# Designed miniproteins, single chains, continued (2): the designs that were tried, part 41

Each design is a single chain, and the fold is of that chain. pLDDT is the mean over its residues in the fold that is shown.

## One batch from the design tools (miniprotein)

Design m5481
Fold by ESMFold2-Fast:
Structure m5481 (fold): chain A 55 residues (1-55)
Amino acid sequence: KIPASEEARAEAERLEAEARRLFEEHPDDREAIARAIALILRGIGLLIDSYIKSL
């Protein structure tokens, strides 16, 4: 578990939930899948940035 601020974690969880929803609602839509992947990467970036700032 990457140590991250409460705000960064909450935002990453929100982005993951939205990405999961896109995968479930539009499993065959390449554009929706690409957007979901972008949301996941953005969430990961927020967690990593928060962790680096904690160092």
Scores: mean pLDDT 77

Design m5482
Fold by ESMFold2-Fast:
Structure m5482 (fold): chain A 71 residues (1-71)
Amino acid sequence: SEKEKTIESLTKMAVRAAAGRSREGQVAAVLAAGQTARDTVGKEGAERVVREAGRALGLDDATLQAILDSI
């Protein structure tokens, strides 16, 4: 499960990068992690990173969908 480990690692890094940021900064961190994940684990893996990190940060569904539409 190398893909699973990569998804978990990128999700944790996104949440850590978002720590103490404004909501806009949290969105930027999740978007950046999703873009990185797309290059490493493909679109499905990137969507999982965005959803998991975004949910951990309490992002609403509309914000999550906007990030997903950008990767």
Scores: mean pLDDT 86

Design m5483
Fold by ESMFold2-Fast:
Structure m5483 (fold): chain A 82 residues (1-82)
Amino acid sequence: AAEARLAELRELLKDEDPEVRKEAVRGLGRLALEHRHSDPALSERAEAELEEALKDEYEEVRKLALEELVRLGVARIVEAVS
């Protein structure tokens, strides 16, 4: 299920509609956070797709990708110091 969801989200990142790409970015952020402990490799692959979204032509998509990456990074830092 998670692997199939990652594949789906990767295809949605290529959509012509920036609103679809924004939803893909949100989905990738959720997938990365949800699986960060249970499947770190899947989480890292979702994170790599968020990094690709930082190159998007639409500023709102780039901003959302950055927000999701910051959220993932903060979660990891908080867990490391707890």
Scores: mean pLDDT 84

Design m5484
Fold by ESMFold2-Fast:
Structure m5484 (fold): chain A 59 residues (1-59)
Amino acid sequence: SKEEEIRRRFREALKRAAQAQGRYDKPVEELTDEELDRIAAEFEARHDIFVFPKEPLVE
């Protein structure tokens, strides 16, 4: 279904955004959807719940 495709695209965009900002020290190609999922959970626990450190909250 398209909702699954949107979810996958979302994960890919997430890892690219994080990679571009220097959140991860590995190329987008190596960062898989599964790794993204766990990394996102760790971010939520360590930092806050934002992938973009420059915009944690709109405020």
Scores: mean pLDDT 55

Design m5485
Fold by ESMFold2-Fast:
Structure m5485 (fold): chain A 80 residues (1-80)
Amino acid sequence: MDEEIREGLALIYVAIGNLAMEKGDYDGAIESYEKAIELYPDNAYAWANLGKAYLAKGDVEKAREYFEKAREIDPDLPEA
């Protein structure tokens, strides 16, 4: 199913973004998490990780917006 394929691809992009975060490639991480959100916007972890990437770049206001979005989708999700 298209939904199942999109969800699976989104998880792959989250994994790619996580690897980029580990190596300090915050721009690459942002790109990968944005791809994940494009494919599956209900992925609260992708939104939270996008916030972490922006926070690592010093963009506190964007990080806050993305953490708020993540918590809107999953209120049990901890802040970064």
Scores: mean pLDDT 81

Design m5486
Fold by ESMFold2-Fast:
Structure m5486 (fold): chain A 67 residues (1-67)
Amino acid sequence: SDAQRNGAAAYAAGAAGDSAAASTAGHEMFKIGQTPEAQAGGKAAYEAGAAGDSAGARVGGLNAFKG
């Protein structure tokens, strides 16, 4: 699904230290997430990525992918 792809993208970008890409993918997950867990993970990835916290963006993206 698009939600799974965006969650995976946020996780991969965060793991690579690309906080901007993690922020973008996390924002998309926040918008289209089908579960509260996916939306919360996407929001966390978006906020962490926007703050330059690539480790936090990675964790948020993984949680969005699993939700």
Scores: mean pLDDT 71

Design m5487
Fold by ESMFold2-Fast:
Structure m5487 (fold): chain A 72 residues (1-72)
Amino acid sequence: AVELGLRLAEALERAGEITGSEKVLEAGRLLREAARALEAGDFEKAEELARRAQELLEEAREEALAGLAALA
């Protein structure tokens, strides 16, 4: 579980770098912290960090869709 979370965090960090999305990059960082919190047994912190990452990913999705609409 922790290893899968870290791999997802790495994928999001790479996607953020490629797209230039600070929110995607930040979501990756939060998932990395969540994986570390989970490994330390801090399940409440891991859940909060994962929730914040999910919110950032939704905001990044909305911004990407708005950007595409603005270019049309």
Scores: mean pLDDT 78

Design m5488
Fold by ESMFold2-Fast:
Structure m5488 (fold): chain A 56 residues (1-56)
Amino acid sequence: MEEEVERLRRTAEQLEKAAEYFKKQESINPDFAKAGKESAELLARHYRERAEALEA
């Protein structure tokens, strides 16, 4: 259980970092940044919710 929680949490953190990366690129490539950020944020939220459910 703990290893699964940590794996899900780490995946969510990586996706959150990806979302921040896309956010920073908004001034360079807004369409790419918008699509990437939205996708990464949605997926990160999904993994965080799963990790929280397992920790509860």
Scores: mean pLDDT 79

Design m5489
Fold by ESMFold2-Fast:
Structure m5489 (fold): chain A 98 residues (1-98)
Amino acid sequence: SAIEELIEKAKKLLEEAEKLKDSDPVRAARLAARAAGIAKVALHHEPENEEAREIYERALALIEELAPSLSREEQREMVAAYVGGAIEAIGILIDAEL
């Protein structure tokens, strides 16, 4: 299903973010934010989806860990990645209805 596609995509982005957190925290934060945006859209459509909730919570925790080390500009890019992830997820859902 389209929701399963969103969950898998968010999971892969989060796994990459966790892998990069010590070597490239800026990229890790952007990937985690994008994963959070996608997972939030999935969770909005399926509020009882435990996997989507776990991905969303883990992504937010990683963002909270990394954000204090980022510049203000890098934090803005992180917010843009979250919004971008949500828009991407909405696009996938629209395509699945057509």
Scores: mean pLDDT 89

Design m5490
Fold by ESMFold2-Fast:
Structure m5490 (fold): chain A 57 residues (1-57)
Amino acid sequence: MSEFELLKTLPEEERKKAIKELNDIGVESIKAAVFKNREELDQLDEKEKELLEKIKA
């Protein structure tokens, strides 16, 4: 697993906030992509497919 180097340099408080914002943006973008680009969804790696399945459920 790899994270942005900036996340590791941030204080604990700011790190939590940044992670939460990234997750929120990521989830919303993934949902939009699923509805619009079904073919792209099929090409996603196994890890990302599992994440989408959790969101759908």
Scores: mean pLDDT 57

Design m5491
Fold by ESMFold2-Fast:
Structure m5491 (fold): chain A 55 residues (1-55)
Amino acid sequence: MKEKLAENMGLQAYHLLLKKGWSPEEAQKAAERIKDLVLEGKIAEAEQMLAELAK
């Protein structure tokens, strides 16, 4: 179910961005965007976005 993948990737993004020094609010918004991409079936785009944000 792609909802599970979206939730998992969103949580991973949230924790990664917090480690990078993002505020919880900013990290949550970015995680939600990644989650939305996964829910739309754009998994590669979600991974690319996470990689760009992690730089």
Scores: mean pLDDT 80

Design m5492
Fold by ESMFold2-Fast:
Structure m5492 (fold): chain A 65 residues (1-65)
Amino acid sequence: MEERERREREAEEEVRRLLEEGGRRGMEALEKYKDEDPAFAAGRALREVGDGLDEGIRLRREVRE
C-alpha cells in the first residue's frame, strides 16, 4: 500500500516548487524596490516567501489527513 507514500512524494515536490517560486518572487521584489524603499522591499519579499511557505505547510497537512 503506497497511496500515502505517493501523496507524500507529490506534496514534497509541490512544496519545493512553491518555495522556489516564493523565493524567486521575494528576490525580485528586493531587487526591484531596494533602492527606493528598502523597508517596503523587505516586507514585500518576506510576504512572497511567507505565502509560498504557508501553501507548502497547507499541502503537508492535507497529506497527513
Scores: mean pLDDT 71

Design m5493
Fold by ESMFold2-Fast:
Structure m5493 (fold): chain A 68 residues (1-68)
Amino acid sequence: AKETLKKIAESLKKALEEGDEVAAASGIHEAIELLRQMGLEEEAEKLEKLLRDRDYESALKLIEEVAK
């Protein structure tokens, strides 16, 4: 689970560097599903709000913190 989150964070960072909003949103959505599977519902809800607000930088930061 944490290994998958780290890979999602790496892919999201790359998508943001390339300006690929579709890839960024897809990666965040995958992270939300994984956080729910891990029982991290509060973090998943925060990430859903950040995705709706298109705050991809804050979403990346949250995923990186959980992946520690």
Scores: mean pLDDT 82

Design m5494
Fold by ESMFold2-Fast:
Structure m5494 (fold): chain A 60 residues (1-60)
Amino acid sequence: LEEEVRRIAEEELKDAPEEVREEKVEKLVNGARQLLDSGVPERVALALARKEAREIAEEL
């Protein structure tokens, strides 16, 4: 899960400044982990991480 979320976030945020990208990637990875720990299925956690990454990229 963490590697997949990191890959998705890095791809969606590839045009962001490195400092911002690193911060947001880590936030997305931690968020997905918390969802999984709360009983959210891995598939749903991945879908939510992808959605958040795109929303962040659109705001930049």
Scores: mean pLDDT 78

Design m5495
Fold by ESMFold2-Fast:
Structure m5495 (fold): chain A 85 residues (1-85)
Amino acid sequence: MEEEKKKIVDDAIKEVERLTAQYVAEARSLGRDDAAAEVERLGKQTIEEIKKLLDIEDVNEVKQKSANLVTAAALRAVGILLDAE
């Protein structure tokens, strides 16, 4: 079960890194270096929060919480970009 939890966490971290890189590139293409910096900070904070899920014993809870953290981070990143417009 530790291996399964690690895979879920690792996959979630990769998704956050992918989304962060995408939105940072979009922000910079708009000339919004401030928004890019906020998205980078959000991504780092989200990855730290996802890593904490390894302390949870219930694999289903880890799956649900990791999915929620990835979704919340994506929505917040979009919000940062929209506030820039």
Scores: mean pLDDT 83

Design m5496
Fold by ESMFold2-Fast:
Structure m5496 (fold): chain A 61 residues (1-61)
Amino acid sequence: SPELRELLATLFDPSKTEEERIAALVKAGVSEETAKALVDAIRNRDDAGVVKLLKEVLSKF
């Protein structure tokens, strides 16, 4: 969906702050806890964590 493309673009945009990425996820219907965990996993380059949390996010679309 266009909404999912916009969200993924924001999530992996290096010019965006962590707060902006969390806000975009929450606006898309993701809980703050899941949003923070996903942003943390991306920052820490935790590929397994990113995959698990991204699947949870994708369940909302």
Scores: mean pLDDT 81

Design m5497
Fold by ESMFold2-Fast:
Structure m5497 (fold): chain A 66 residues (1-66)
Amino acid sequence: MTLRVTVTGDVTSFVGLVLRLIGDPNVEVELDGENTLIVTYHGNEEEYERLKEELESEPYVEVEEL
Protein backbone atom coordinates (compact mmCIF):
# COMPACT_ATOMS: atom_id res chain seq x y z
CA MET A 1 0.00 0.00 0.00
CA THR A 2 1.57 3.27 -1.15
CA LEU A 3 1.01 6.97 -0.41
CA ARG A 4 2.50 10.13 -1.91
CA VAL A 5 3.09 12.60 0.95
CA THR A 6 3.92 16.26 0.28
CA VAL A 7 4.99 18.56 3.15
CA THR A 8 4.19 22.25 2.56
CA GLY A 9 5.65 23.36 5.92
CA ASP A 10 9.27 24.22 6.77
CA VAL A 11 12.33 21.93 6.63
CA THR A 12 12.03 21.14 10.37
CA SER A 13 8.49 19.77 9.82
CA PHE A 14 9.73 17.70 6.84
CA VAL A 15 12.71 16.25 8.79
CA GLY A 16 10.46 15.48 11.79
CA LEU A 17 8.00 13.57 9.59
CA VAL A 18 10.82 11.59 7.89
CA LEU A 19 12.32 10.60 11.28
CA ARG A 20 8.88 9.51 12.56
CA LEU A 21 8.20 7.42 9.42
CA ILE A 22 11.61 5.65 9.30
CA GLY A 23 11.17 4.69 12.98
CA ASP A 24 8.35 2.30 11.92
CA PRO A 25 9.77 -1.07 10.70
CA ASN A 26 6.69 -1.57 8.44
CA VAL A 27 7.29 1.73 6.60
CA GLU A 28 9.54 2.19 3.55
CA VAL A 29 10.26 5.82 2.58
CA GLU A 30 11.61 7.08 -0.77
CA LEU A 31 12.32 10.71 -1.72
CA ASP A 32 10.27 11.86 -4.74
CA GLY A 33 11.43 15.48 -4.92
CA GLU A 34 12.39 18.25 -2.47
CA ASN A 35 9.41 17.97 -0.07
CA THR A 36 7.68 14.82 -1.36
CA LEU A 37 7.90 11.25 -0.04
CA ILE A 38 6.68 7.92 -1.40
CA VAL A 39 5.58 5.91 1.65
CA THR A 40 5.10 2.14 1.25
CA TYR A 41 3.47 0.27 4.13
CA HIS A 42 4.19 -3.47 4.65
CA GLY A 43 1.96 -4.05 7.71
CA ASN A 44 -1.75 -4.89 7.86
CA GLU A 45 -4.58 -2.89 6.21
CA GLU A 46 -5.98 -1.56 9.54
CA GLU A 47 -2.61 -0.04 10.57
CA TYR A 48 -2.18 1.38 7.03
CA GLU A 49 -5.60 3.11 7.20
CA ARG A 50 -4.64 4.52 10.62
CA LEU A 51 -1.30 5.84 9.27
CA LYS A 52 -3.12 7.41 6.28
CA GLU A 53 -5.71 9.11 8.57
CA GLU A 54 -2.95 10.41 10.90
CA LEU A 55 -0.99 11.85 7.94
CA GLU A 56 -4.16 13.42 6.41
CA SER A 57 -4.88 15.12 9.78
CA GLU A 58 -1.41 16.78 9.92
CA PRO A 59 -1.32 20.52 9.08
CA TYR A 60 0.80 21.33 5.99
CA VAL A 61 0.74 17.69 4.81
CA GLU A 62 -0.98 16.55 1.59
CA VAL A 63 -1.62 12.82 1.05
CA GLU A 64 -2.43 11.04 -2.23
CA GLU A 65 -3.11 7.28 -2.40
CA LEU A 66 -1.25 5.58 -5.28
Scores: mean pLDDT 79

Design m5498
Fold by ESMFold2-Fast:
Structure m5498 (fold): chain A 75 residues (1-75)
Amino acid sequence: MLEEEIRSIVKGEVFVGGEVKKEDVESARIALVSGNTAVVEVTLKNGAKVGIKIVAETEEQARADAERVVKFLME
């Protein structure tokens, strides 16, 4: 499952707001970084949007984790 793959590349805790397969991803972007929390917005090929929330120990870790998630999804 995509959630398990994302958890393997980030140091923080990951919460995915729906079922997502990498093949269904049209685009991904960092929507928010606030304190130790980052949110990645994923747009699917059918136009649906899914949020991925990352809670890390620091803002720098949350941002770095979110950047890794975006890179992984956009490859």
Scores: mean pLDDT 82

Design m5499
Fold by ESMFold2-Fast:
Structure m5499 (fold): chain A 59 residues (1-59)
Amino acid sequence: MAEEYLKKAEEALKKGDLETAKEYLAKAFQEASRAADLEAIERVIELAKKLTEKEKEKK
């Protein structure tokens, strides 16, 4: 479910594991899109923005 992938992505972001966070965000987006879950899609976008900011710091 998208919710499970979102939780895993958040956990990975907190650990600084950007690779894992990116993977789970992609899975969460795919699940949310299939379910037409706009709330989950918005969550994915928000976390993806945070991921991008973290990536800029971990070049």
Scores: mean pLDDT 78

Design m5500
Fold by ESMFold2-Fast:
Structure m5500 (fold): chain A 93 residues (1-93)
Amino acid sequence: SVAARILERLRAAAALPDPEAALREVLRAVDEALAADLSPEELEEIRRAVAAAFDALIAKGADPSRVAALQTAALLRLVAKQLIVEGVVPDIP
């Protein structure tokens, strides 16, 4: 249910007409995913949805350089959490 809520927020964000408002909602959804107790499969699905949402922002006219930097940071954070959940990397505070 938490994963479904985050995925719905990402779809809603991609539909927003204002690229800045859309970007804020995508980043909020990433923060929710990082704070949530999610399986590796749920994190992978969210990571793909986040990438798709950022691509939609670029298509809508958001600054590609700024979006690319934020997309890279967001995806790296989600990959790090997935690796921690999978037990590959220790959770370093």
Scores: mean pLDDT 80

Design m5501
Fold by ESMFold2-Fast:
Structure m5501 (fold): chain A 55 residues (1-55)
Amino acid sequence: MGLGERLAMRYGGLSREEARALRDGRLSPEEVARRHGLSVQAARGIREALLLHGG
């Protein structure tokens, strides 16, 4: 989890709980984008980083 969580928090402004929810599919990339003023593509990239680097 360490690197993926840090990337989500640093670049997305996500909390650790939001990062985990996004990874687990409990929070959609579209919802993250809306909450944090990101593009949907950026939110999807953050989810991919979470899956690749920390689960």
Scores: mean pLDDT 75

Design m5502
Fold by ESMFold2-Fast:
Structure m5502 (fold): chain A 59 residues (1-59)
Amino acid sequence: MDAGIELLIAEIKANNPNVDLAALEAGKAKLKAEADAALKALLENYEEALAAALEAEAA
C-alpha cells in the first residue's frame, strides 16, 4: 500500500514544483505511522476478542 502514497506525493510534486518538499515528506511519514498504528490496534483487538470467546466457551 506504500506505493499509493508515494504515487500521490509524486503527482502533487509534479503539478506543484514550488511545493515544500520537506513538508510533503513529513506528511508521508505521518500517514505511514498512523496506518501502522491502526493496523496494530486492529490486531490487538482481534486477539482480545478471540481470547474472550475461548474463555466464554470454557465457562
Scores: mean pLDDT 71

Design m5503
Fold by ESMFold2-Fast:
Structure m5503 (fold): chain A 60 residues (1-60)
Amino acid sequence: MKEELKKRIEEVRKRIEQADLTPEQKEQFYRAVELAEKLVDEGKLKAAQAIIDALENTLS
């Protein structure tokens, strides 16, 4: 699960970089990505997944 979440985080980063977003919006998304990474490292996988799911849904 951790490896899958890390791959999803990397994909979200690529989507943020390619998205037509303002610098302020990109900063907010990157902060959410950093939080998700921290949660994965802390073993809080369910919380990390919720953030990743929200980011993926918003970028869709």
Scores: mean pLDDT 82

Design m5504
Fold by ESMFold2-Fast:
Structure m5504 (fold): chain A 74 residues (1-74)
Amino acid sequence: MDMLREAAERVAKLAEEAHKKGETLVVSAVFPDEETAREFAELTKEKLEEKGIEVEVELTPLPDGRTRLVLTAK
């Protein structure tokens, strides 16, 4: 729980720095399940939307029950 929030905050900081430089940040990660991937995406999106940064999230279910997340901040 705390580690997930910390990871989301770290990604949000990287996205904010990229945005200030006129760059797009793309993060790809695999999570053990869809719920964990969605929670991470929501936490990161919340932090970035608060700063006026647009976030696109793509979740891809994998055959083994894991979920791939692709997050684009621009």
Scores: mean pLDDT 81

Design m5505
Fold by ESMFold2-Fast:
Structure m5505 (fold): chain A 56 residues (1-56)
Amino acid sequence: SLEEELELYVEIAIHEISKLPEEEREAEIERLRESLERLFGKEAAERMVERVKEAL
């Protein structure tokens, strides 16, 4: 389902971004936001990005 795909994207993003130096995380999160907005729309992208930011 779409919700399962969104959950998977969030988990992968948290794992990968957590490996980056702190100074690179903000830029990577913004790139993620743009990609997710393109794929799933602005509302879903904002929710996913907030979940990633809360976990980091």
Scores: mean pLDDT 82

Design m5506
Fold by ESMFold2-Fast:
Structure m5506 (fold): chain A 74 residues (1-74)
Amino acid sequence: SMEEEELLKRYEEALQNKDDPEARAELVGIGYAFRYSKEIGEKAAKAVLETAQRDPETGAFLAEMAEREVRHHL
């Protein structure tokens, strides 16, 4: 589907910059969108990004935990 193709393309682009907090938030958002829904993905990405902006270490921890959850279900 077109939505799957767009999400896959964004995932591949974000994966090249996964050490960037914005890229990590996008990876989490895409993963959650595939697993749950676009709305949940957007909320997950926002939560990771906003946390990383306040505390980079906690943001990285949240991103890692979210990535593990998505991997377990994908």
Scores: mean pLDDT 72

Design m5507
Fold by ESMFold2-Fast:
Order: structure tokens, then C-alpha cells, then sequence
Structure m5507 (fold): chain A 56 residues (1-56)
């Protein structure tokens, strides 16, 4: 998966979590954990999740 594909997927996850009533901090943390599970490092996952949150 490319970094762009990861950001697009992260944006979808963040948007869904915010719609469900999670806070921005909770949405960021859950999205980060999902990306780590997919094989990204914790540092890369945090960066991608933060970028996704800024775009929604």
C-alpha cells in the first residue's frame, strides 16, 4: 500500500469515528492503532493519522 492509499483509508476511518461521536483525540488514536496493525511503524502511523485528521 502506498502512503497516499494509507492516507485515504485513514481519512475514511477518522471521518467515520467522528460521525460516531468519538473525539478528535480518540479518532486519531484508533486510526493510528489500525495503521500499526496493517504494518506501518508507530511513527509513520501517527503521522498518517494526524494528516488524515487535518483533511476531514
Amino acid sequence: MTKEEAREKAKEIVQKLLEMGYSEDEALEKTRQFLVKMGYSEEEAEEIAREALKEV
Scores: mean pLDDT 80

Design m5508
Fold by ESMFold2-Fast:
Structure m5508 (fold): chain A 59 residues (1-59)
Amino acid sequence: KDDLIERAVGLIGKGLGIDPEAVDYALKALDYIAQGDLKKAEEYIKKAEEILEEALKKQ
């Protein structure tokens, strides 16, 4: 749980000003963590990571 929170918060920080879609997915991951749906949280974290990595490759 704590690892997922750390990953999501890190993605929000890195995505802020880079890609708002990545930030949105990371925020949704935090919401899923709060709901206890850790599998959905991990899925949304991975989506945020993928979006952010793709956006950074174009800078």
Scores: mean pLDDT 79

Design m5509
Fold by ESMFold2-Fast:
Structure m5509 (fold): chain A 60 residues (1-60)
Amino acid sequence: MAGTVRTFATVEEARAAIATLPADAAIGVVEGDGTSRSFASPEAALAAELRAPVTVAWTE
């Protein structure tokens, strides 16, 4: 599958990137402690509490 993966040093940078995604984009997040979470939409990911550094994966 074609997908984009980016690592952000701050939560604010990650949130800014997620906010630019289409409303139906599926989002995967890996936090600095190794915790992985999946979200059905950017809105769901933005409502979650995230911890830096944040690795975000999404489908185009």
Scores: mean pLDDT 76

Design m5510
Fold by ESMFold2-Fast:
Order: C-alpha cells, then structure tokens, then sequence
Structure m5510 (fold): chain A 62 residues (1-62)
C-alpha cells in the first residue's frame, strides 16, 4: 500500500475511535460528525459499502 493509503487508514481509525467515544458520552452530534468523516475516508479508500454504512450511522444519530 502507498503512504497515502496508510495515512487515510489511520485517519479513518482515529475518527471511528472519536465517534464511539462521543456516542458513549451521549454526544450524538459529535459522533455523527466523526462517522461522516469516516465515511468520506472509506470512500477515498475505495470502500463504498463501508462508507454507506457510516453515513447511515451518522443519519441515525441525528
């Protein structure tokens, strides 16, 4: 994998950690924002299916 792909994967993982942490804290708006960022990163990585799942999760939390 390229250096760019690894950087995107790390960013995706960090946004997911933040999303789960915010969700557990009851900060659903913050969690939704992080899931939206994770969806964008997954899409950039070519994982359209995972991106759709994260977008649906973000909508569910709003």
Amino acid sequence: PSEEQLDLEVQLALHLIRAVTAEKAGDFEEAARHYENAASLAEQLGDTKTAEEYRKKAEELR
Scores: mean pLDDT 85

Design m5511
Fold by ESMFold2-Fast:
Structure m5511 (fold): chain A 64 residues (1-64)
Amino acid sequence: MEEKIAELEKKAAEGDVEAQVELAQLYFLQEKYEEAIEWAKKALELDPENERAKRMLELAQQAL
């Protein structure tokens, strides 16, 4: 998990929308909802119609 998160963080920082969505999902599964919201929002800044990012943002906000 740690290794996977570090790899995704690097790709997400470089503007990889899929990596940003996967990071949001991983943080959500770890109950780190604030971090999940942040990455989902970043993904939506690059791809506003990304359904996975929209769903992750909604679920994480409801879990707070």
Scores: mean pLDDT 80

Design m5512
Fold by ESMFold2-Fast:
Structure m5512 (fold): chain A 86 residues (1-86)
Amino acid sequence: MLSLELVLRAIGLALRAIGLILDTERMLKEGKLSEEEAKEAKELAEKALELALEALREEDEERARELLEEAEKLLEEAEKILKKHE
């Protein structure tokens, strides 16, 4: 079983990804994002969510860390798209 630290990190990244998906949809509805920017941000956040959930199912802690690091990078890219319009 993964360490509590890695489990909490994965849950935190998953919640952050869900928040970004919801923010992307809201900003698209408000006309703050183009459909192309919304699609890119949503795809990045959805991929990050997938990786965070995969890390929770991983038994190898080193592999779980790699998945979480990749998820975090994708979330940072999605956040940069949204921050251009805030």
Scores: mean pLDDT 85

Design m5513
Fold by ESMFold2-Fast:
Structure m5513 (fold): chain A 86 residues (1-86)
Amino acid sequence: MTLVLTLSGLTEEQKEYWLKYAEELRKRGYDVEVKEEGDTLTLTVKNMTVEQEVGWVLQAIGWQLDGAEVEISFEGDTTHISIKFP
């Protein structure tokens, strides 16, 4: 499965955190693409497990409860999670 995670409304410190997270995933053997556009990061992670996808969906629900705008959509084998932080 492929996960596309779009994070917007990020501070510089939050962007640093997510960039480090992407590098750690790459070190663990995941195929990770990162695109940075202003305060928005898009992470594309290929070969995610179902368990990892479920974990990301639960995390996104947590951020929605904390006031973020969250959209989740499914397209074939690709899960799209878009999170806009307040």
Scores: mean pLDDT 81

Design m5514
Fold by ESMFold2-Fast:
Formats: structure tokens, C-alpha cells, sequence
Structure m5514 (fold): chain A 59 residues (1-59)
């Protein structure tokens, strides 16, 4: 059963990737950071890892 926080983290990560592709690196970083926070709170290791990888790409 997917928790609300897990779903929110997945949505924020998807939005962060879209922002990065559109060239908005600042928005991508902010969204990825929020996704990472929610994923860690939800125990979603997969989403947390993907958010960390995206943050390294934006840096």
C-alpha cells in the first residue's frame, strides 16, 4: 500500500525531472530536494536514491 508521502515524493521527483529538461535548474533542484525529504520520511529508498542522483546532476 503506497502512503500519501510516497506518492507525493514520486510526483515531486517527476516534476523535478521535467523542470530540469525544460532548463529550469533552480526549480528542478528545489523540487528534487523536497522529493528527497518526503521519500526519506516515507522510507521510500528507491525514490530517495533517484532524487539524490538528480540533485548531483543539477549541481
Amino acid sequence: MTSKKTLEAEILLALARMAYWLGDKELARELAKEALKLAREAGDEKTAKEAEELLKEVE
Scores: mean pLDDT 81

Design m5515
Fold by ESMFold2-Fast:
Structure m5515 (fold): chain A 62 residues (1-62)
Amino acid sequence: DLLKQADKLVEEGKKLEKQGKYKEAARKYFEASDLYLQAGEPLKAAEAYSKAVRAELLARKQ
């Protein structure tokens, strides 16, 4: 189930963000975005992509 896999990746990304691991969090969010798109969930894909971009920007500031 692509949707469940994407949801788990978003959860993992949030946990990594809480630990300050922004590069790893961004990777999880990009993977989730791809899976949401494949699952036919474009709004969830866009939300995950936005989280990934934000996490990448935070990683660059460290």
Scores: mean pLDDT 87

Design m5516
Fold by ESMFold2-Fast:
Structure m5516 (fold): chain A 75 residues (1-75)
Amino acid sequence: SLEEIDELANRAFELGLEAKRLGDREAVELASRAMTLASRARQALEAGDEETAKRLVEEAKRLIEEAERRVREAK
């Protein structure tokens, strides 16, 4: 759904800011890639390509989870 995609984009944005504060460049890149995938998923969903949107959402979630793990461990 668009709501799920917007939530993923918000999570990725916040993680990117936190990763920058912590100096974790890899986590910043993971968050940035997740934001790009969320944007592409939104475009796919708006075009009616639900299968492509779901795949992109799954990829974004994996990147967000890895970024979250890195940020959590860095505290």
Scores: mean pLDDT 84

Design m5518
Fold by ESMFold2-Fast:
Structure m5518 (fold): chain A 84 residues (1-84)
Amino acid sequence: AAAEAAARAAAEAERQRQLGLQLMSSSLKERMEMADEASKDVRDAALMSGALTYGYHLAQQTNPEKAKELAEVGRHLAALMEEK
């Protein structure tokens, strides 16, 4: 029971990391397109938000400019989710 819950949490964290690395390697246009698609489903939007946060934290340590771009994509996603 507890071990199964921990395994599911680890798998979800790994998915966020993989998506975060993909976002780090993508162009700004690709990131915006991915955020727009993710905004259509609440689970996909949550995964994207987590991936953007992970990518932001990594970029902040090595490339502040890229970190700012990821933060802008995150605000764009949040704005889409706040709209009806």
Scores: mean pLDDT 78

Design m5519
Fold by ESMFold2-Fast:
Structure m5519 (fold): chain A 56 residues (1-56)
Amino acid sequence: SAAELEAQIATLEREVAALRALLADPGLSPEQRAELEAAIAALERAIAALRAELAA
């Protein structure tokens, strides 16, 4: 349902926000930063896919 897709998108958007907050840490190693950036990119792709499904 549209409501379930919207709830899932909202959950993933909160996860992205949490990871971006972690990414603000100046103490992160380059490897930790790259891992967080990859995780954010994967979640953003998932959000885009769910938004496309919602629009269909």
Scores: mean pLDDT 89

Design m5520
Fold by ESMFold2-Fast:
Formats: C-alpha cells, structure tokens, sequence
Structure m5520 (fold): chain A 102 residues (1-102)
C-alpha cells in the first residue's frame, strides 16, 4: 500500500536510527549505508507482500534483502557495521524460511 519511495524513506529512518544507536553511523560509508537502506526497503516490501498473500513475491524480496545485507557486510570496514549487516542478512533469511513454512 505504501509507494516504493515511502518504503525507502521508512527504510532510511530505520537504518539510520539503528546505526546511530550502535554508535557507528559516522563509521558507515555512503555505499554501505545505501546497501543497508535498500536491503531494509526490500524487507519492508517483502513483509507487505506476505501480508497481502503474495507469497512468491515475498520470498523473492526476502532473498534479495539477504543478498543486499551480505554485500553491505562485505563493504563494511567497521566490525560493528559488518556485524549489524550480517545480523540483518540472517533476519532476512529467517523471514524467508518463515514464509516458506506458512
């Protein structure tokens, strides 16, 4: 129901808040930040697709989110940023597994 632009804006707010709370926002490169934002946007879009009964679309979105977070982790120079990105990738894979079990 939210536009892709609105979901991306919400994703930015979530990622920025999490990095700020962890004290690593200033240690996160713009490229790593944008990959984490895109991954979070795909997570939000996947959750909405699942809520609407679009199971195949939700599975594809969670798989893409996991890949984006894994790419962010590879680019991250700070160990805490890398840990957060890998944690988000695992959350995306868990969300996919839960959809597959439904």
Amino acid sequence: DASPEALRERARAIVEAELEEAGVLDKTSEETYELMVEGMAKMLEGAEAFRQGRVDEALALFEEAARLFEEAAKLAEDEEVKRLALEKAEAARQAKAEVEAS
Scores: mean pLDDT 86

